# Designed miniproteins, single chains, continued (4): the designs that were tried, part 58

Each design is a single chain, and the fold is of that chain. pLDDT is the mean over its residues in the fold that is shown.

## One batch from the design tools (miniprotein)

Design m14002
Fold by ESMFold2-Fast:
Structure m14002 (fold): chain A 88 residues (1-88)
Amino acid sequence: MSGLSEEFAEILNEIIAYADAHAETPAEAAAMASAGITAALRLWEAGKSLEEMLRAGLRAVELARERGATPEAAGRAAEEAVREVLAE
């Protein structure tokens, strides 16, 4: 595997671990992780750095949690986190 693929996997694992650590149920963990992964993937598609991907992913997890950690809230959280990081 390339170093980039390994680093990308590490970022996704960090986002998933962060979501799991802050969720009270498996369903909340899945929604929060989904938000983080979606945000990270959007920054990857935009050609942004691994650091920006991680930052957006973790921010999306936080926003999803604040909005009740539902699948619907996860989608909105991912979009908000992407906008915040791209505005920098």
Scores: mean pLDDT 82

Design m14003
Fold by ESMFold2-Fast:
Structure m14003 (fold): chain A 93 residues (1-93)
Amino acid sequence: SAEEARVEAAALEEMARVNGVSLEEARALAEASVATYLAARAAIEAGEAPHLTLEELDEKLAREVEALREAIARGEEVDVLRLVLRLLERALA
């Protein structure tokens, strides 16, 4: 949604500022983590990842999402974690 896009933009700007990188680099770093899981899913679906199931991949994503939620609840550095959480939740959907 437009509201989600605004929040993601603000989180990217904060991530760039905190890490001393460009906005483009901040986006690339956040998207790279999601791309790794999406590539693994595609490889499993193509039969190119022997012995790994979609169920196991989804369980790994669910654990990562839960860990990020717990880190946010503990008051850890929040804007980067919020961005990664949103991208992972989108990958799970």
Scores: mean pLDDT 64

Design m14004
Fold by ESMFold2-Fast:
Structure m14004 (fold): chain A 91 residues (1-91)
Amino acid sequence: MSVSLTALPDGSAVLTVKNDSPETVVVEFTLSSAEGTAREVAIMGPGETKSFTMRLSRSQEVTGTATVRRKVDGKLVTETLNAEPVFVEAP
């Protein structure tokens, strides 16, 4: 699993997750800023990459996390991936 957070010049933050595992996983994307927190849940198959985008009204720092849930030996395993924070500049 890999996670990255990117600031775009249009005032958006994009959290990208790649499922490099051989299994289908459930991923909860969380983007947090001074304006609030946005969440999205997605199902990702093996080798898939998905992105979650938040648009900001002003320049500010954004933090991103991805919570990955999968089943291993009939047990639910949860992993949290933290992206490096980015500063988003409003256009």
Scores: mean pLDDT 84

Design m14005
Fold by ESMFold2-Fast:
Structure m14005 (fold): chain A 99 residues (1-99)
Amino acid sequence: MILTTNRAGALTLTRTLGETDFRIVDDLRTAQVSSNDSGLVSGDDIDSIRSLIDQGVGRIYVISSTDMTDQLQSLGGNFIRRIQIPGGDSFITIFSRGS
């Protein structure tokens, strides 16, 4: 299941990657996550990204207009893939938890 506060981001993931299993939460920084869950965040929300990594989420999807690979790796994420969102200058960057 992909946890997110961002309904527009969830629609972007459905259109770009075919992902359909979302749970909308009020705050990713306080949401309970497991290694079987994924998070979807905006690249400007570093606090939510940090919280998901620290809670041990299995995968993070980041929507951003800038390359965040080095920043996300510095937070303990392992880079999996980057996908350009069709029709724009934004990217989906996919990270897993470092073990």
Scores: mean pLDDT 78

Design m14006
Fold by ESMFold2-Fast:
Structure m14006 (fold): chain A 88 residues (1-88)
Amino acid sequence: SELIEHLKEALEQVKKDAEEMLKKIKELVKQGKIEEARKLLEQFKRGLEVFKGQAAKLKEAFPELDEEIDETLAYLEKTLKEMEELLK
């Protein structure tokens, strides 16, 4: 179960990293650095697409993490929408 706990910590870190990226985008927008903010948004979108593509494989390998993986995906999708709203 040590591996499962480490994986849960990794999923929580993914959510924290997404939150920090949203904060950086908010700061860049306030500074008028719109192109830099858009670059971070594109990086986030690419990362989310990769994670979504691997989610099914992660659930097969670690069925104990099915709920936490779905929660992480939902959180990342919500964070993406907030980032996109800032750059409308």
Scores: mean pLDDT 87

Design m14007
Fold by ESMFold2-Fast:
Structure m14007 (fold): chain A 81 residues (1-81)
Amino acid sequence: MLGVLNVESTIDSADAVEDAARSSIGKTLAEAKARLSAVPGVTSITEFGPEPLTDDGIVVGVSVSRGPKGALVSLIVQQAP
């Protein structure tokens, strides 16, 4: 199944959050969350999908949207059915 982890940050941290997210491609969700939570300026981390995300899910993609107030970084997570 596919799920999404949405990470919001301040604008000053947008590059650091994007770099952390992209470096998490091929890593577990637990590793991605630990890395992203360590970035100063992350304001929220929210999981989306039809079922809860598991910590052993694998990050398979990243999408980034930047605005004047901050960034939204979305990690696409693939987990076992």
Scores: mean pLDDT 80

Design m14008
Fold by ESMFold2-Fast:
Structure m14008 (fold): chain A 120 residues (1-120)
Amino acid sequence: SLKEEIDKIFEEAKKKFDEALENSTDPQTLVEKLREILKETRKKLIEAFKKYGVPEDLMKKFEEEVDKIYEQFDAELDEILARAPEMTLEELKEVLKGLYDQALGNIRSIALKVIEELEK
């Protein structure tokens, strides 16, 4: 089902994020990896929507709403990076985890609304 494929996409995104957090020692590289994981997640969601025949209008609405989440996420990442010299790596990773979990949760909420609209 579309919901099962969406759940799998978010599970994979969380796994990649946790791996980036655990393996990264450079704040700049970590932030770049997080941005790429989020971009890939968006791409996979759009591909899943196309595979399951989501109408273009709903897909565009999803993309517009997700783009706003991405803009907010990027702004918050830039603010965190500016403060990174005043933080330990462990504190930075904790803050980034919270921010990323929030962004993924918001994107997932929008994706679930697309499914609800299809079931009407």
Scores: mean pLDDT 82

Design m14009
Fold by ESMFold2-Fast:
Structure m14009 (fold): chain A 72 residues (1-72)
Amino acid sequence: GDAEKEKLAKLGEEIAKAAMEAVAGSKVVGVEVEIRDDYILVVARGDNGLLAYALKSPAGSAVGVGKAPPAL
């Protein structure tokens, strides 16, 4: 249900922020959340211009830091 998706999106925000801090040492200045029927993508933007992402999809979970979000 929607409450479950909201909980997963919130977890994704925490994961993306933690990845930005741990990998890039940067503060998060913005977060975007995309909720679809089959995936949840959270993208956190760092003050250094990097992006951190957390993805939950049918293929599994993915977390990363880079210049662009994952292709879906």
Scores: mean pLDDT 76

Design m14010
Fold by ESMFold2-Fast:
Structure m14010 (fold): chain A 74 residues (1-74)
Amino acid sequence: MVTEQMIGALEQAKEKAIEFIKNGGSKEEAIEFIKKVVKESIEAGKMLKDEEGIEAVKELEPKVFEEVEKAAEE
């Protein structure tokens, strides 16, 4: 379902961002990448009228940023 695909895309983006940081990438670039994926997911949800998916992405967004920031700290 669309909601499941949106959640999956955000989870994969989180994993990719954390791997990017572990490989010497900047925290700022990782966060901008997550912001882009979130914006694209919300826009797709709006076009598909998937309000449940949009709310799921909005709920996960702060948790994803927290995990990415934590990975960048040490």
Scores: mean pLDDT 79

Design m14011
Fold by ESMFold2-Fast:
Structure m14011 (fold): chain A 55 residues (1-55)
Amino acid sequence: SEERREIVLEEASLTMELMKLIVEGKVRGYYTPEEQARIEELNARIAELDAQFQA
């Protein structure tokens, strides 16, 4: 369905943002508190979208 496509595309976009943050932290050898908070937000939103897709 169109709704499912939208969910998958949003999840993909958030996953790309998450991957960039992880790479940046690894290159520096640490994660800033701001990055850690954003990673937590992204993981929570991705989990919500995955649950919506499975519903």
Scores: mean pLDDT 87

Design m14012
Fold by ESMFold2-Fast:
Structure m14012 (fold): chain A 116 residues (1-116)
Amino acid sequence: LVSRLRSLLREALENPLTDELIEEIVKLLRELFPDLPISEETLKRNLRKALEFLQKNPNPSLEEIDKLDPLTQILVGWILILLSTDEERRLELYNWLVDQYPSFSPRLQELYRVLF
């Protein structure tokens, strides 16, 4: 499942975002994380937003991610950690998200705990 998810996320970053592709990614996310505290519709919208941001900004700075809404920040950070081969970059992103965690709503804190 994780390998298929990584493959689909890479495909999504290199190609136009179709509803079919978003639907397939969301289906795999729900299989991997059955306790996701967000609706399927909310997940689809924010996943598309995160992927569109990453298509435009394939190696975003923490300052660029910080300008996004908190749900999109969590999804962008999570995608980057999953796809990055750079251990230092993954640690930087993880530490930044941990620093943001106390400022998240209880629902977003639960989302963070389920994904990480």
Scores: mean pLDDT 82

Design m14013
Fold by ESMFold2-Fast:
Structure m14013 (fold): chain A 82 residues (1-82)
Amino acid sequence: MEEELEKLKEELRRVLTRIGEAEGRVDPEAIEEIIEELLSAESLEKQIEVLRSYYEGLVFSAKHLAEKTGDPRYKEIVEEVE
Protein backbone atom coordinates (compact mmCIF):
# COMPACT_ATOMS: atom_id res chain seq x y z
CA MET A 1 0.00 0.00 0.00
CA GLU A 2 2.58 2.56 1.11
CA GLU A 3 4.91 1.67 -1.80
CA GLU A 4 2.07 1.89 -4.34
CA LEU A 5 0.92 5.23 -2.89
CA GLU A 6 4.48 6.61 -2.99
CA LYS A 7 4.91 5.58 -6.64
CA LEU A 8 1.64 7.27 -7.60
CA LYS A 9 2.65 10.43 -5.74
CA GLU A 10 6.05 10.43 -7.45
CA GLU A 11 4.53 10.02 -10.93
CA LEU A 12 1.92 12.70 -10.24
CA ARG A 13 4.63 15.04 -8.94
CA ARG A 14 6.70 14.46 -12.07
CA VAL A 15 3.84 15.17 -14.46
CA LEU A 16 2.70 18.28 -12.58
CA THR A 17 6.29 19.56 -12.37
CA ARG A 18 6.79 19.26 -16.13
CA ILE A 19 3.44 20.93 -16.82
CA GLY A 20 4.43 23.71 -14.44
CA GLU A 21 7.79 24.11 -16.20
CA ALA A 22 6.03 24.47 -19.54
CA GLU A 23 3.59 27.04 -18.11
CA GLY A 24 5.99 28.74 -15.70
CA ARG A 25 3.21 28.85 -13.08
CA VAL A 26 3.12 25.67 -10.95
CA ASP A 27 5.97 25.12 -8.49
CA PRO A 28 6.93 22.19 -6.17
CA GLU A 29 5.12 23.76 -3.21
CA ALA A 30 1.85 24.04 -5.15
CA ILE A 31 2.26 20.48 -6.45
CA GLU A 32 2.66 19.07 -2.93
CA GLU A 33 -0.43 21.02 -1.84
CA ILE A 34 -2.48 19.47 -4.68
CA ILE A 35 -1.36 15.97 -3.65
CA GLU A 36 -2.17 16.65 0.03
CA GLU A 37 -5.64 17.98 -0.90
CA LEU A 38 -6.37 14.74 -2.75
CA LEU A 39 -5.16 12.65 0.19
CA SER A 40 -6.87 14.63 3.00
CA ALA A 41 -10.40 13.69 1.83
CA GLU A 42 -9.98 9.89 1.89
CA SER A 43 -8.84 6.89 3.92
CA LEU A 44 -5.45 5.38 3.04
CA GLU A 45 -6.88 2.69 0.74
CA LYS A 46 -9.21 5.16 -0.98
CA GLN A 47 -6.34 7.64 -1.40
CA ILE A 48 -4.69 5.25 -3.86
CA GLU A 49 -7.89 5.04 -5.93
CA VAL A 50 -8.36 8.83 -5.90
CA LEU A 51 -4.74 9.49 -6.91
CA ARG A 52 -4.92 6.91 -9.70
CA SER A 53 -8.13 8.44 -11.06
CA TYR A 54 -6.65 11.95 -10.90
CA TYR A 55 -3.44 10.75 -12.54
CA GLU A 56 -5.35 9.18 -15.45
CA GLY A 57 -7.26 12.44 -15.96
CA LEU A 58 -4.05 14.47 -15.78
CA VAL A 59 -2.32 12.29 -18.39
CA PHE A 60 -5.32 12.68 -20.71
CA SER A 61 -5.24 16.45 -20.20
CA ALA A 62 -1.48 16.61 -20.87
CA LYS A 63 -1.99 14.75 -24.16
CA HIS A 64 -4.75 17.19 -25.11
CA LEU A 65 -2.55 20.16 -24.18
CA ALA A 66 0.30 18.79 -26.30
CA GLU A 67 -2.01 18.77 -29.34
CA LYS A 68 -3.62 22.13 -28.50
CA THR A 69 -0.48 24.15 -27.66
CA GLY A 70 2.11 22.40 -29.84
CA ASP A 71 4.59 22.68 -26.96
CA PRO A 72 7.02 19.71 -27.13
CA ARG A 73 7.27 19.66 -23.31
CA TYR A 74 3.72 18.32 -23.06
CA LYS A 75 4.55 15.60 -25.61
CA GLU A 76 7.59 14.61 -23.50
CA ILE A 77 5.34 14.35 -20.42
CA VAL A 78 2.99 11.95 -22.22
CA GLU A 79 5.93 9.89 -23.53
CA GLU A 80 7.45 9.59 -20.04
CA VAL A 81 4.21 8.37 -18.39
CA GLU A 82 3.36 5.95 -21.21
Scores: mean pLDDT 71

Design m14014
Fold by ESMFold2-Fast:
Structure m14014 (fold): chain A 58 residues (1-58)
Amino acid sequence: SKEEELYKKGYEGGKAAAEALGPEAGLQMSRREAALGGDPNAAKGTLEGGEEGAKELA
């Protein structure tokens, strides 16, 4: 579904941000992108992707 596609895109973006910037900065960037987008499914994906990316790097 479109909701799943938005979540997946957000998740991949959040995870990539954590990998590129490190766990703390990546999570902060993910939060910022989620707030700017305003879409709840994309926001959820971005935040969870950032959290998982940070966790994998720890």
Scores: mean pLDDT 76

Design m14015
Fold by ESMFold2-Fast:
Structure m14015 (fold): chain A 90 residues (1-90)
Amino acid sequence: SLKKAFEILEKYGKEFEKNISDKEKSFKIELEALKEAAENTDDPELREALLEAAKALKDIIEKGKVTEEAKEVGSRFTRLMERAVDELKR
């Protein structure tokens, strides 16, 4: 669901900021959830953010480490999701 996808983005936003790298296996499951959320949203800004997060997680999986680019993506999504999560909790 979209609510779960936002929770995942908020979690990875914080993890990217803290330079966490030991969760490549869990990233595969969460990457699938982000892609599903992107397919189900009518908000083009949110869709682009979700797809960018999926690409960042894919890069982490392929390289086996958190990149600086992924940290930037995560930080932006943390701010974006703060408002979106508030709307979805209603």
Scores: mean pLDDT 56

Design m14016
Fold by ESMFold2-Fast:
Structure m14016 (fold): chain A 79 residues (1-79)
Amino acid sequence: ARAVVTAETESLHEAIGFALRMMAVGFELGARVRLEEGKTYRITVTIEGPRAYVEEAAARLRREAEEFGAKSIEVRFED
């Protein structure tokens, strides 16, 4: 199974802090983290693995994004 979690923040310091958190979670889960700079900062986390772990990881990442005050939070499952 695969999931993509996307979140946006306006502050560079918040974006870096959030990205570092996602890298820590990614270490446990083998996730890929991408940070894109534009009008806002967009963090994209891609998770691959057994469906149960992917669903738990996506829920955890969504909660982390909400706690960081991210504005646009989206979770997409591909299987």
Scores: mean pLDDT 74

Design m14017
Fold by ESMFold2-Fast:
Parts: C-alpha cells; structure tokens; sequence
Structure m14017 (fold): chain A 61 residues (1-61)
C-alpha cells in the first residue's frame, strides 16, 4: 500500500539520522563508558524516530 511504502521510506530516513548522530557522538567521545554509549544511542534513536515521524506526516498529508 502507499502507506506501507511511506512508512518504509520514513523509517529508512530515521535509521540514517540515528547512525549519523551516534557516529558523530562516538567520534567526539572516544573514552566514553558503555553506559554513556547506551545513553547516547537511546538519544540518537529518539532523534531518528522524530525525523521519521515528521517525514511520514509530510508524505501522508
């Protein structure tokens, strides 16, 4: 369905944002503990999800 295709496109974008944010944070924090890395991953995941949701809303208008 068009809705399923829109969801997949939005999720793909969200995953890209997640990876970019996490990689940027890890590069800036080379001595980070495992706990700090998990917290950073959670924050990056939340940001990716927000971008995916906003993109999906624009596609479904």
Amino acid sequence: SPEAEAVREALRLGIEVFNDKLNEWLAANPDASAREEIEAAAEAFNEGGKVAKEHLEKLLK
Scores: mean pLDDT 86

Design m14018
Fold by ESMFold2-Fast:
Structure m14018 (fold): chain A 81 residues (1-81)
Amino acid sequence: MELSKEQMIEMLERIIELAEKVDPELAKELREILEKFKKEEDMNKQKELFDKALDLALRHALQHDDWEFLEEVGRIAREAK
């Protein structure tokens, strides 16, 4: 599936919005990744940053037993396939 840069930004923004409700520090780290993603022109590096953000969010959800956050991030990750 062709996921555009704009679609990846929208997905990251959705994850950040969810993260702000559960952990402001996680949301801050995700915002830093999003800013790097916006400045990146190489598609492979954009994909690496996107995958890093998803991995960070999923790892946090699993560590804190936040099943609603895990389910929503998992849904976004499935949309990216």
Scores: mean pLDDT 78

Design m14019
Fold by ESMFold2-Fast:
Order: C-alpha cells, then sequence, then structure tokens
Structure m14019 (fold): chain A 62 residues (1-62)
C-alpha cells in the first residue's frame, strides 16, 4: 500500500512540474521549444509512475 501511495505522490509531483514548465514556456517564448521537450519528458515519467501504481494495486488485490 505505501508503495502505491508513493507512486501516486510521484505522479502528482510530475503533474505539478509539467504545469510549472507550461508557465515558464508562456513567460519565456525564446525557450518554448526546450520547455515543451522537457514537459513531454516529464509526461513520459508520469505515465511510468501510473503504470507502476496500477501494477502494485493488482498485486495487493490478488
Amino acid sequence: MEEVERHREELDEELEESNELDREAEENPEKRRELILESASEGVEAIGHAAKAVSLEKELKR
């Protein structure tokens, strides 16, 4: 259970970081391309955390 909670927390943190990068892209149009790529990278990590949480939930429900 604690591992599931930790991965959900990491997912929330990645979502917050993605929002921060979007705000920075709006404030710094010159770096928009770099910030978009960083945001996309964070999105991939968030998907990884979500998949891990689902996997752990299945183990716990078994």
Scores: mean pLDDT 66

Design m14020
Fold by ESMFold2-Fast:
Structure m14020 (fold): chain A 81 residues (1-81)
Amino acid sequence: PSETELDSEVLLALLEIAGAIAINSVKRGKDTEEEAIDFLKKHADRVIAQLQALGDEEGVAEAQRIYDETVERIKKLAEER
């Protein structure tokens, strides 16, 4: 397997991008709330696991915050759609 080295900033940026994709998919009616949250959770779980492997406790906390805020936004958008 190819070795992939990512720093915490890149990992957090990838999670933010995944969050934006999830929000946009619900806003456009392409995915349900459940589908968008499932997509986001898979990315969040992977990012958090990699941040934990790096020993970045602050990064783990930030990733959890991004996930929680994005889930809340998805839920609100699904109620309005």
Scores: mean pLDDT 81

Design m14021
Fold by ESMFold2-Fast:
Structure m14021 (fold): chain A 88 residues (1-88)
Amino acid sequence: MPKEILEAEVDVSVYILAASVAKLNGDSELASEYLRKAVRAARELGRLDPRLGAESARSILELGESIPGVDPELVEEARRLAEELERA
């Protein structure tokens, strides 16, 4: 795996984990912040590897839909990113 792809995968994983911790603490604002960073990292990963980016975007979408009070626009952005990368 190229170092660039590995770094992008690590970034996505870190932000998804951080958002999951924020969810457990009931902090929807902090969860939204980390999910926004996760979407950005997943988009970069998708530029390098569309399949890995799509898988990451789907994980972000599922997590975002599971958290009450997360920004609906962010959930919609994650859905669109997943669909875009799945068609690449």
Scores: mean pLDDT 85

Design m14022
Fold by ESMFold2-Fast:
Structure m14022 (fold): chain A 57 residues (1-57)
Amino acid sequence: SKESKASGILGLLSAEGVEIHKKYVPLIIEFAKELGKENLVYFTKKVRDFLIKEGKL
């Protein structure tokens, strides 16, 4: 299911020391489809940094 995929992604990010709010998980999943899962940590850090800059996080 989409939830199983989301949990797997959050687990991978947590193992790499990257934490992100659950509400952003759908965005990460969508972009992971485009970038490939091997780029997920890098991409998630970029999204987090962007959200911090925009005052959304």
Scores: mean pLDDT 61

Design m14023
Fold by ESMFold2-Fast:
Structure m14023 (fold): chain A 86 residues (1-86)
Amino acid sequence: SLKEEALELAEKAREYLDRAVDILLAAGAKTAEEAEAIPEAVALAKEAQEYAEKAAELAKKLPEEEQKEILELIAAPIAEGAARLA
């Protein structure tokens, strides 16, 4: 279903964001500037944002209640991706 597809994309967005955060923690990044200097983490945050944007587009076609569920899952991937790639 469309909801299942949107959830799958949202889950991928969260997975890529979690991987980016793990790399930042392992590298000992203590500032946003240090985090932005880690290319692998930046690349994963970009992937997270891309999947989150795809999930958001599908969510627009869902009932309001289901749409809120997807948007809640992707809020962090979108915010982190935008912050690190701007």
Scores: mean pLDDT 76

Design m14024
Fold by ESMFold2-Fast:
Structure m14024 (fold): chain A 97 residues (1-97)
Amino acid sequence: SAAERERLVEALMRLLNLSREEAEALVRELLAADKDGDGRLTLEELTDAILRASGGRWSRDEARAHALFLRDEFDTDGDGRIDYRALLEHFLKLAES
């Protein structure tokens, strides 16, 4: 719903210190980066999604720092891939806390 999307956007703004436009772009870029449709992203794919969502405001090093933070939170298998669906669900729960 629109309310669920709004909570997710606000959670991303809070957790990653993003603008509203950057948080909305990040949700779109995460969905676009999941080329295999398995709900999982590599560190490089996540870094690229964050960098694109920043609209050129962030350097690649800044985007990578945020990607590493998210990997440490959501790499439950230790295989170097991030479950971005679990990440989105976690941010929705965090917005309600």
Scores: mean pLDDT 71

Design m14025
Fold by ESMFold2-Fast:
Structure m14025 (fold): chain A 61 residues (1-61)
Amino acid sequence: LSEELKELAKKAGISEEGAAALREWLREGMPPEFLIQLLKKYAGASEELARELVDLLRAEL
């Protein structure tokens, strides 16, 4: 994981291991929009932070 991704995950309240798991789910074909909704519902992330995190995860695939 990049330093930007680690910082963004930390800001969203997600561990580095959690961010790595989300990246694997994206690799397995999980829709980005579904991950955004999960982050909002279960991690309490704002829509802006959730979108930034998922977009950065996709860029690092």
Scores: mean pLDDT 80

Design m14026
Fold by ESMFold2-Fast:
Structure m14026 (fold): chain A 68 residues (1-68)
Amino acid sequence: SIIDKIKAILDEIAKSLEHQPLDVVKDTLNSAYDQLVATYNLSDDDKKKIKDYVKKLYDELKKKQQQS
């Protein structure tokens, strides 16, 4: 599905951000979200799903850095 494809792209982006400062992580993930919404012309329902996934990825990266 298109959602699974987008999640895979976001997972690769998140992996590249594992050692980046949290402000860079947040800005990069939000920019990726905006680009993916525009590129795939996502419905409102799909936008919500992908936004929630971006939030999940950010929270996971934040948690890893706080556990240092």
Scores: mean pLDDT 85

Design m14027
Fold by ESMFold2-Fast:
Structure m14027 (fold): chain A 71 residues (1-71)
Amino acid sequence: DEAEARRKAEEARKLREEGEKLFEKGNEYYRQNPTEAAELYYKSALNYALAGDLEKASEAVQKAVDALSAA
């Protein structure tokens, strides 16, 4: 079903976009509030994982761990 495939692709795109926004926001908070940055990176990782982008999800998890180590 082409309509279902199109909807799934659109959902994945929205999840990737949300993941990117959360990752960028995490970078903004990293120096001033590393605990908040870690939460934002974990949310980014979840969105990337749901979108099927396991490579970016892994990067976001690593950034979250690094942020918690800095806190």
Scores: mean pLDDT 84

Design m14028
Fold by ESMFold2-Fast:
Structure m14028 (fold): chain A 78 residues (1-78)
Amino acid sequence: EKEKIIEEMKKKGEEAIKKAEELDKEYGRQAREVQEFYLKLAEEAKDAEGAREVADNGEALLEQIVAEAEKKKREEEK
């Protein structure tokens, strides 16, 4: 169901955003913007399959943002 996919996106996105914000304010802001954009795309998707593809892409990008924030944090502490 499309609604279930969107709710999963919200939950996972909130966790990723919080983690990114704790590491770096700029990456936290980027994560929030990415989540907002992909949530709108998922809601506009024609069916559950389309929403799932959008959700997977958004999740992957959020994971990348968190990884970049972690890398920046490590480089600044060296």
Scores: mean pLDDT 82

Design m14029
Fold by ESMFold2-Fast:
Structure m14029 (fold): chain A 78 residues (1-78)
Amino acid sequence: NADARLARALRQAAEGIEKAKNQFEADVYLSLAIIAAATDPNLPEEVRRHLDEAIRAVEKGDFKTAAEHLRRAADIVA
């Protein structure tokens, strides 16, 4: 199930970002979330918006907010 795989990837990325000790670790997990989402040709606009918000939050060093947006995206996909 592609939706279940994407939801799992987004949740794992959220967990990784929330526990990230520095910008590099957060960027790695964020990249995994972006790659997973990019493989879905029918990605809902709400999921895309949450991913964009997560990207902006990581850029600001707000890893908690980024993780929350990725979890919301996962809930929409699942």
Scores: mean pLDDT 86

Design m14030
Fold by ESMFold2-Fast:
Formats: structure tokens, sequence, C-alpha cells
Structure m14030 (fold): chain A 94 residues (1-94)
């Protein structure tokens, strides 16, 4: 559980940094942080044995990256906020 908490904290930190980069218009930096968040979220979901939340978070991060690559700021913002909610809920229950 403690190891999973550290991965969730890293995922949440990177998601917040991705949102800040997005708000600043730095899509390359936002994508970089989203990729780091993805790695940490998947590791946390594996340790916690929550594959459904892991898959949901992975799909949302992938959608956010795709939206940023296509210049869709609002779609990316929505997806980042949704995966933040998932990660924070996982952390609260870990």
Amino acid sequence: KEEAIKYLEKAISNLKKAREALDAGDFETAIKYLKEAHKNLLKASEILNEPIKGVAGSLLITAAIWALENGDREEAKSAIDAVLGIAEEMLKKA
C-alpha cells in the first residue's frame, strides 16, 4: 500500500503539472508530464489490484495526449481533470 501511495502521489503531481503546462499553452511539456503520470498510475493500479481504474485512467491520459497533439485544449483539459479525480479517489482509499 505505501509503495502504491508513492506512485499515486507521483501520478497526481505529474497530472497537476500537465494541467499547468496546458494552461500556459506549453503542449509539449503537458504531454511529457502526462506520459510520466501514465507510468506511475499504471504501477499504482497494479499494486492495488485495481485494473479497471488503471484502464480508465490510461484511456483518459491517452485521449488527453491525442487531444493536445491535435490542438484540442478543452478536450485535453477535461480528460486531465477526469483522470485526476480517479487518481485522487484511489489515493484516498489506499
Scores: mean pLDDT 85

Design m14031
Fold by ESMFold2-Fast:
Formats: structure tokens, C-alpha cells, sequence
Structure m14031 (fold): chain A 64 residues (1-64)
């Protein structure tokens, strides 16, 4: 994935992933939760999302 050119695109990507993971976690689907965590890690490593955004979303997903 090519890194976004601005903050708005980065936030949109992070928000979309968080939304999908939270929806699945509410249903007790641990598989989608694990996939979302893996994708967040990859996006952080690629520079698509910031480390702060990664930690924030990871914490929310893990707490569900």
C-alpha cells in the first residue's frame, strides 16, 4: 500500500479498519479481530498510519 499524502487519507484508512474490527468484535468474532490487528501492524510498518494511531486503534480493538 502506498503511503497517503495527507493526514485526512491516513485517518480515513485507520477509521475504516477500526470500524470493521469493532463491529466484528461485538459479535465475538476473534478471527476478524486478529486480522484487523495484523493489518494495523502492516499499515504502521509501511507508514500508512502513524504509530500513535496504531496504538490507539489496537487498544480499542483489544479491549472488546
Amino acid sequence: IEPPKNEAERKKIAEELEKKALEAAKLGDSVIKQVALHELRKLREAGVISEEEYEKIKKKIEEL
Scores: mean pLDDT 69

Design m14032
Fold by ESMFold2-Fast:
Structure m14032 (fold): chain A 94 residues (1-94)
Amino acid sequence: GAILGGAFAIAGGLGAMGGTTLAGVRGGAAGAIGGVGALYLAEVLKDILEAGIAAVSGGIAAVAGGLAGTGVGAVLGVIGGIGGIIGGIAGIAA
């Protein structure tokens, strides 16, 4: 659960990076940090709920970055952010 949520948050961040340099890098960094945080929390605390919340937060940040951006990077950021949110919810549900 938690690893999947973290992976989706990282994938969301990487998706945001695919389209534009500045907006994509900012979205990618936020998603990647959220994903790494989720994985670390799951391993150290064994708390899938906290990891899922971190993944959802990373996904929301990626969506916000995508909405603030333009072109392909904005679309990828939104799609990746939705993936992070779904992964976070799935992680919590598992």
Scores: mean pLDDT 56

Design m14033
Fold by ESMFold2-Fast:
Structure m14033 (fold): chain A 94 residues (1-94)
Amino acid sequence: SALLEELVKRLVEELGLSEADARVLAETMIEEDLTSPLAIRHTLGLLKDYLERKTRHGVPLEGEESRTLALSTDIVERLKAIIKAAAKFFHTGK
């Protein structure tokens, strides 16, 4: 979908993620119905904050980006958890 490709592009450009990782996260955002402009902006902010906090703890994201699939998978799973938490914030109730 056009929305999926736009979210992938924004995650790559704004967070520096690989296209493969960005696609998994974009699909998770769509599955969790985080598709309004406000929900997208807030969710991207939370993901960026997490990545910046990891960097502040002396973990060089750029130095680890291409080293192992296992590290990429751990980061993706953490970011997916943040997306699901954001969905609960935006979707109060059923």
Scores: mean pLDDT 71

Design m14034
Fold by ESMFold2-Fast:
Structure m14034 (fold): chain A 81 residues (1-81)
Amino acid sequence: MSIEKAVEVVKKYGKDIDALKDVSDEDLKKFFSLFDTDEDGKLDKEEFEYMLETLELDESKDPKLKELRKALVKAYEESLK
């Protein structure tokens, strides 16, 4: 999945989440780029799964991370169609 596609889906599914309303596309791209280890602008399956695992570890203390994780799962499912 491309980082651009991940940003788009998070914005689409996160529009009702106050925490994500003021997050810029640049901030989301920077976040996703932390998991783009080969710097090709794309997240492969393993990089994406690592990102979801990282978000899951912190979700118990921040509901915003739980909603971000849900939006990312939707992005991944759409990329497989």
Scores: mean pLDDT 67

Design m14035
Fold by ESMFold2-Fast:
Structure m14035 (fold): chain A 75 residues (1-75)
Amino acid sequence: DNTARAPPLDPNTSEEFKLFAGAVEYLLEEAGITVYPSEEELRELYKRLLELEKAKDSEGMKKLYEELIERARNA
């Protein structure tokens, strides 16, 4: 299957982001959601995640994750 679900991650990409992206993909499949965020949306989320990581905002990161799931569920 050559369908792209997410953009390739650079070697310098944050380990937390890699885990986040993988967890999102897994949860979407487990919930029966067939729509995955677009590359543009993932880049937006990546930018937001980096800002939250810099601020060490655990609640913000959790909220971002929940928003992603809700967006996919309602797409």
Scores: mean pLDDT 65

Design m14036
Fold by ESMFold2-Fast:
Order: structure tokens, then C-alpha cells, then sequence
Structure m14036 (fold): chain A 64 residues (1-64)
């Protein structure tokens, strides 16, 4: 998988977390954000990846 494909997959997991959070499904939102964080940590630390990782971590912390 290219870096762009891997980033797209990580962003899809993050967006799934946002959708679950908006729907009030906190347990599912937590799982999606945890998965997104794992994916982002596996990617090169570009400014975009760091920003999305920080956002996912902030959102996850707020749900705990």
C-alpha cells in the first residue's frame, strides 16, 4: 500500500469515529479513534499526519 493509500485508510477510520461520536455511539467512536491512532502512528510523521493524530487523541481523551 502506498503512503497515500495508507493515509486514506487512516483518515477513513478517523471519519468513522467522527460519525459514531455524532450518532452518540461512544463505545464505537472510541474503537474507531483507537484504530485511527494506530494507523496514523504507522505513517511518516508529516504535518498532516501529526495534526490528524493529535485531533484523534484529543477526541478520544474527551470520550474517556
Amino acid sequence: MSAEEALAAAEAAFRAGLAAEAAGDTPQAIKYYENAIVYFRGLPATPRVRALLEEAERRLAALR
Scores: mean pLDDT 82

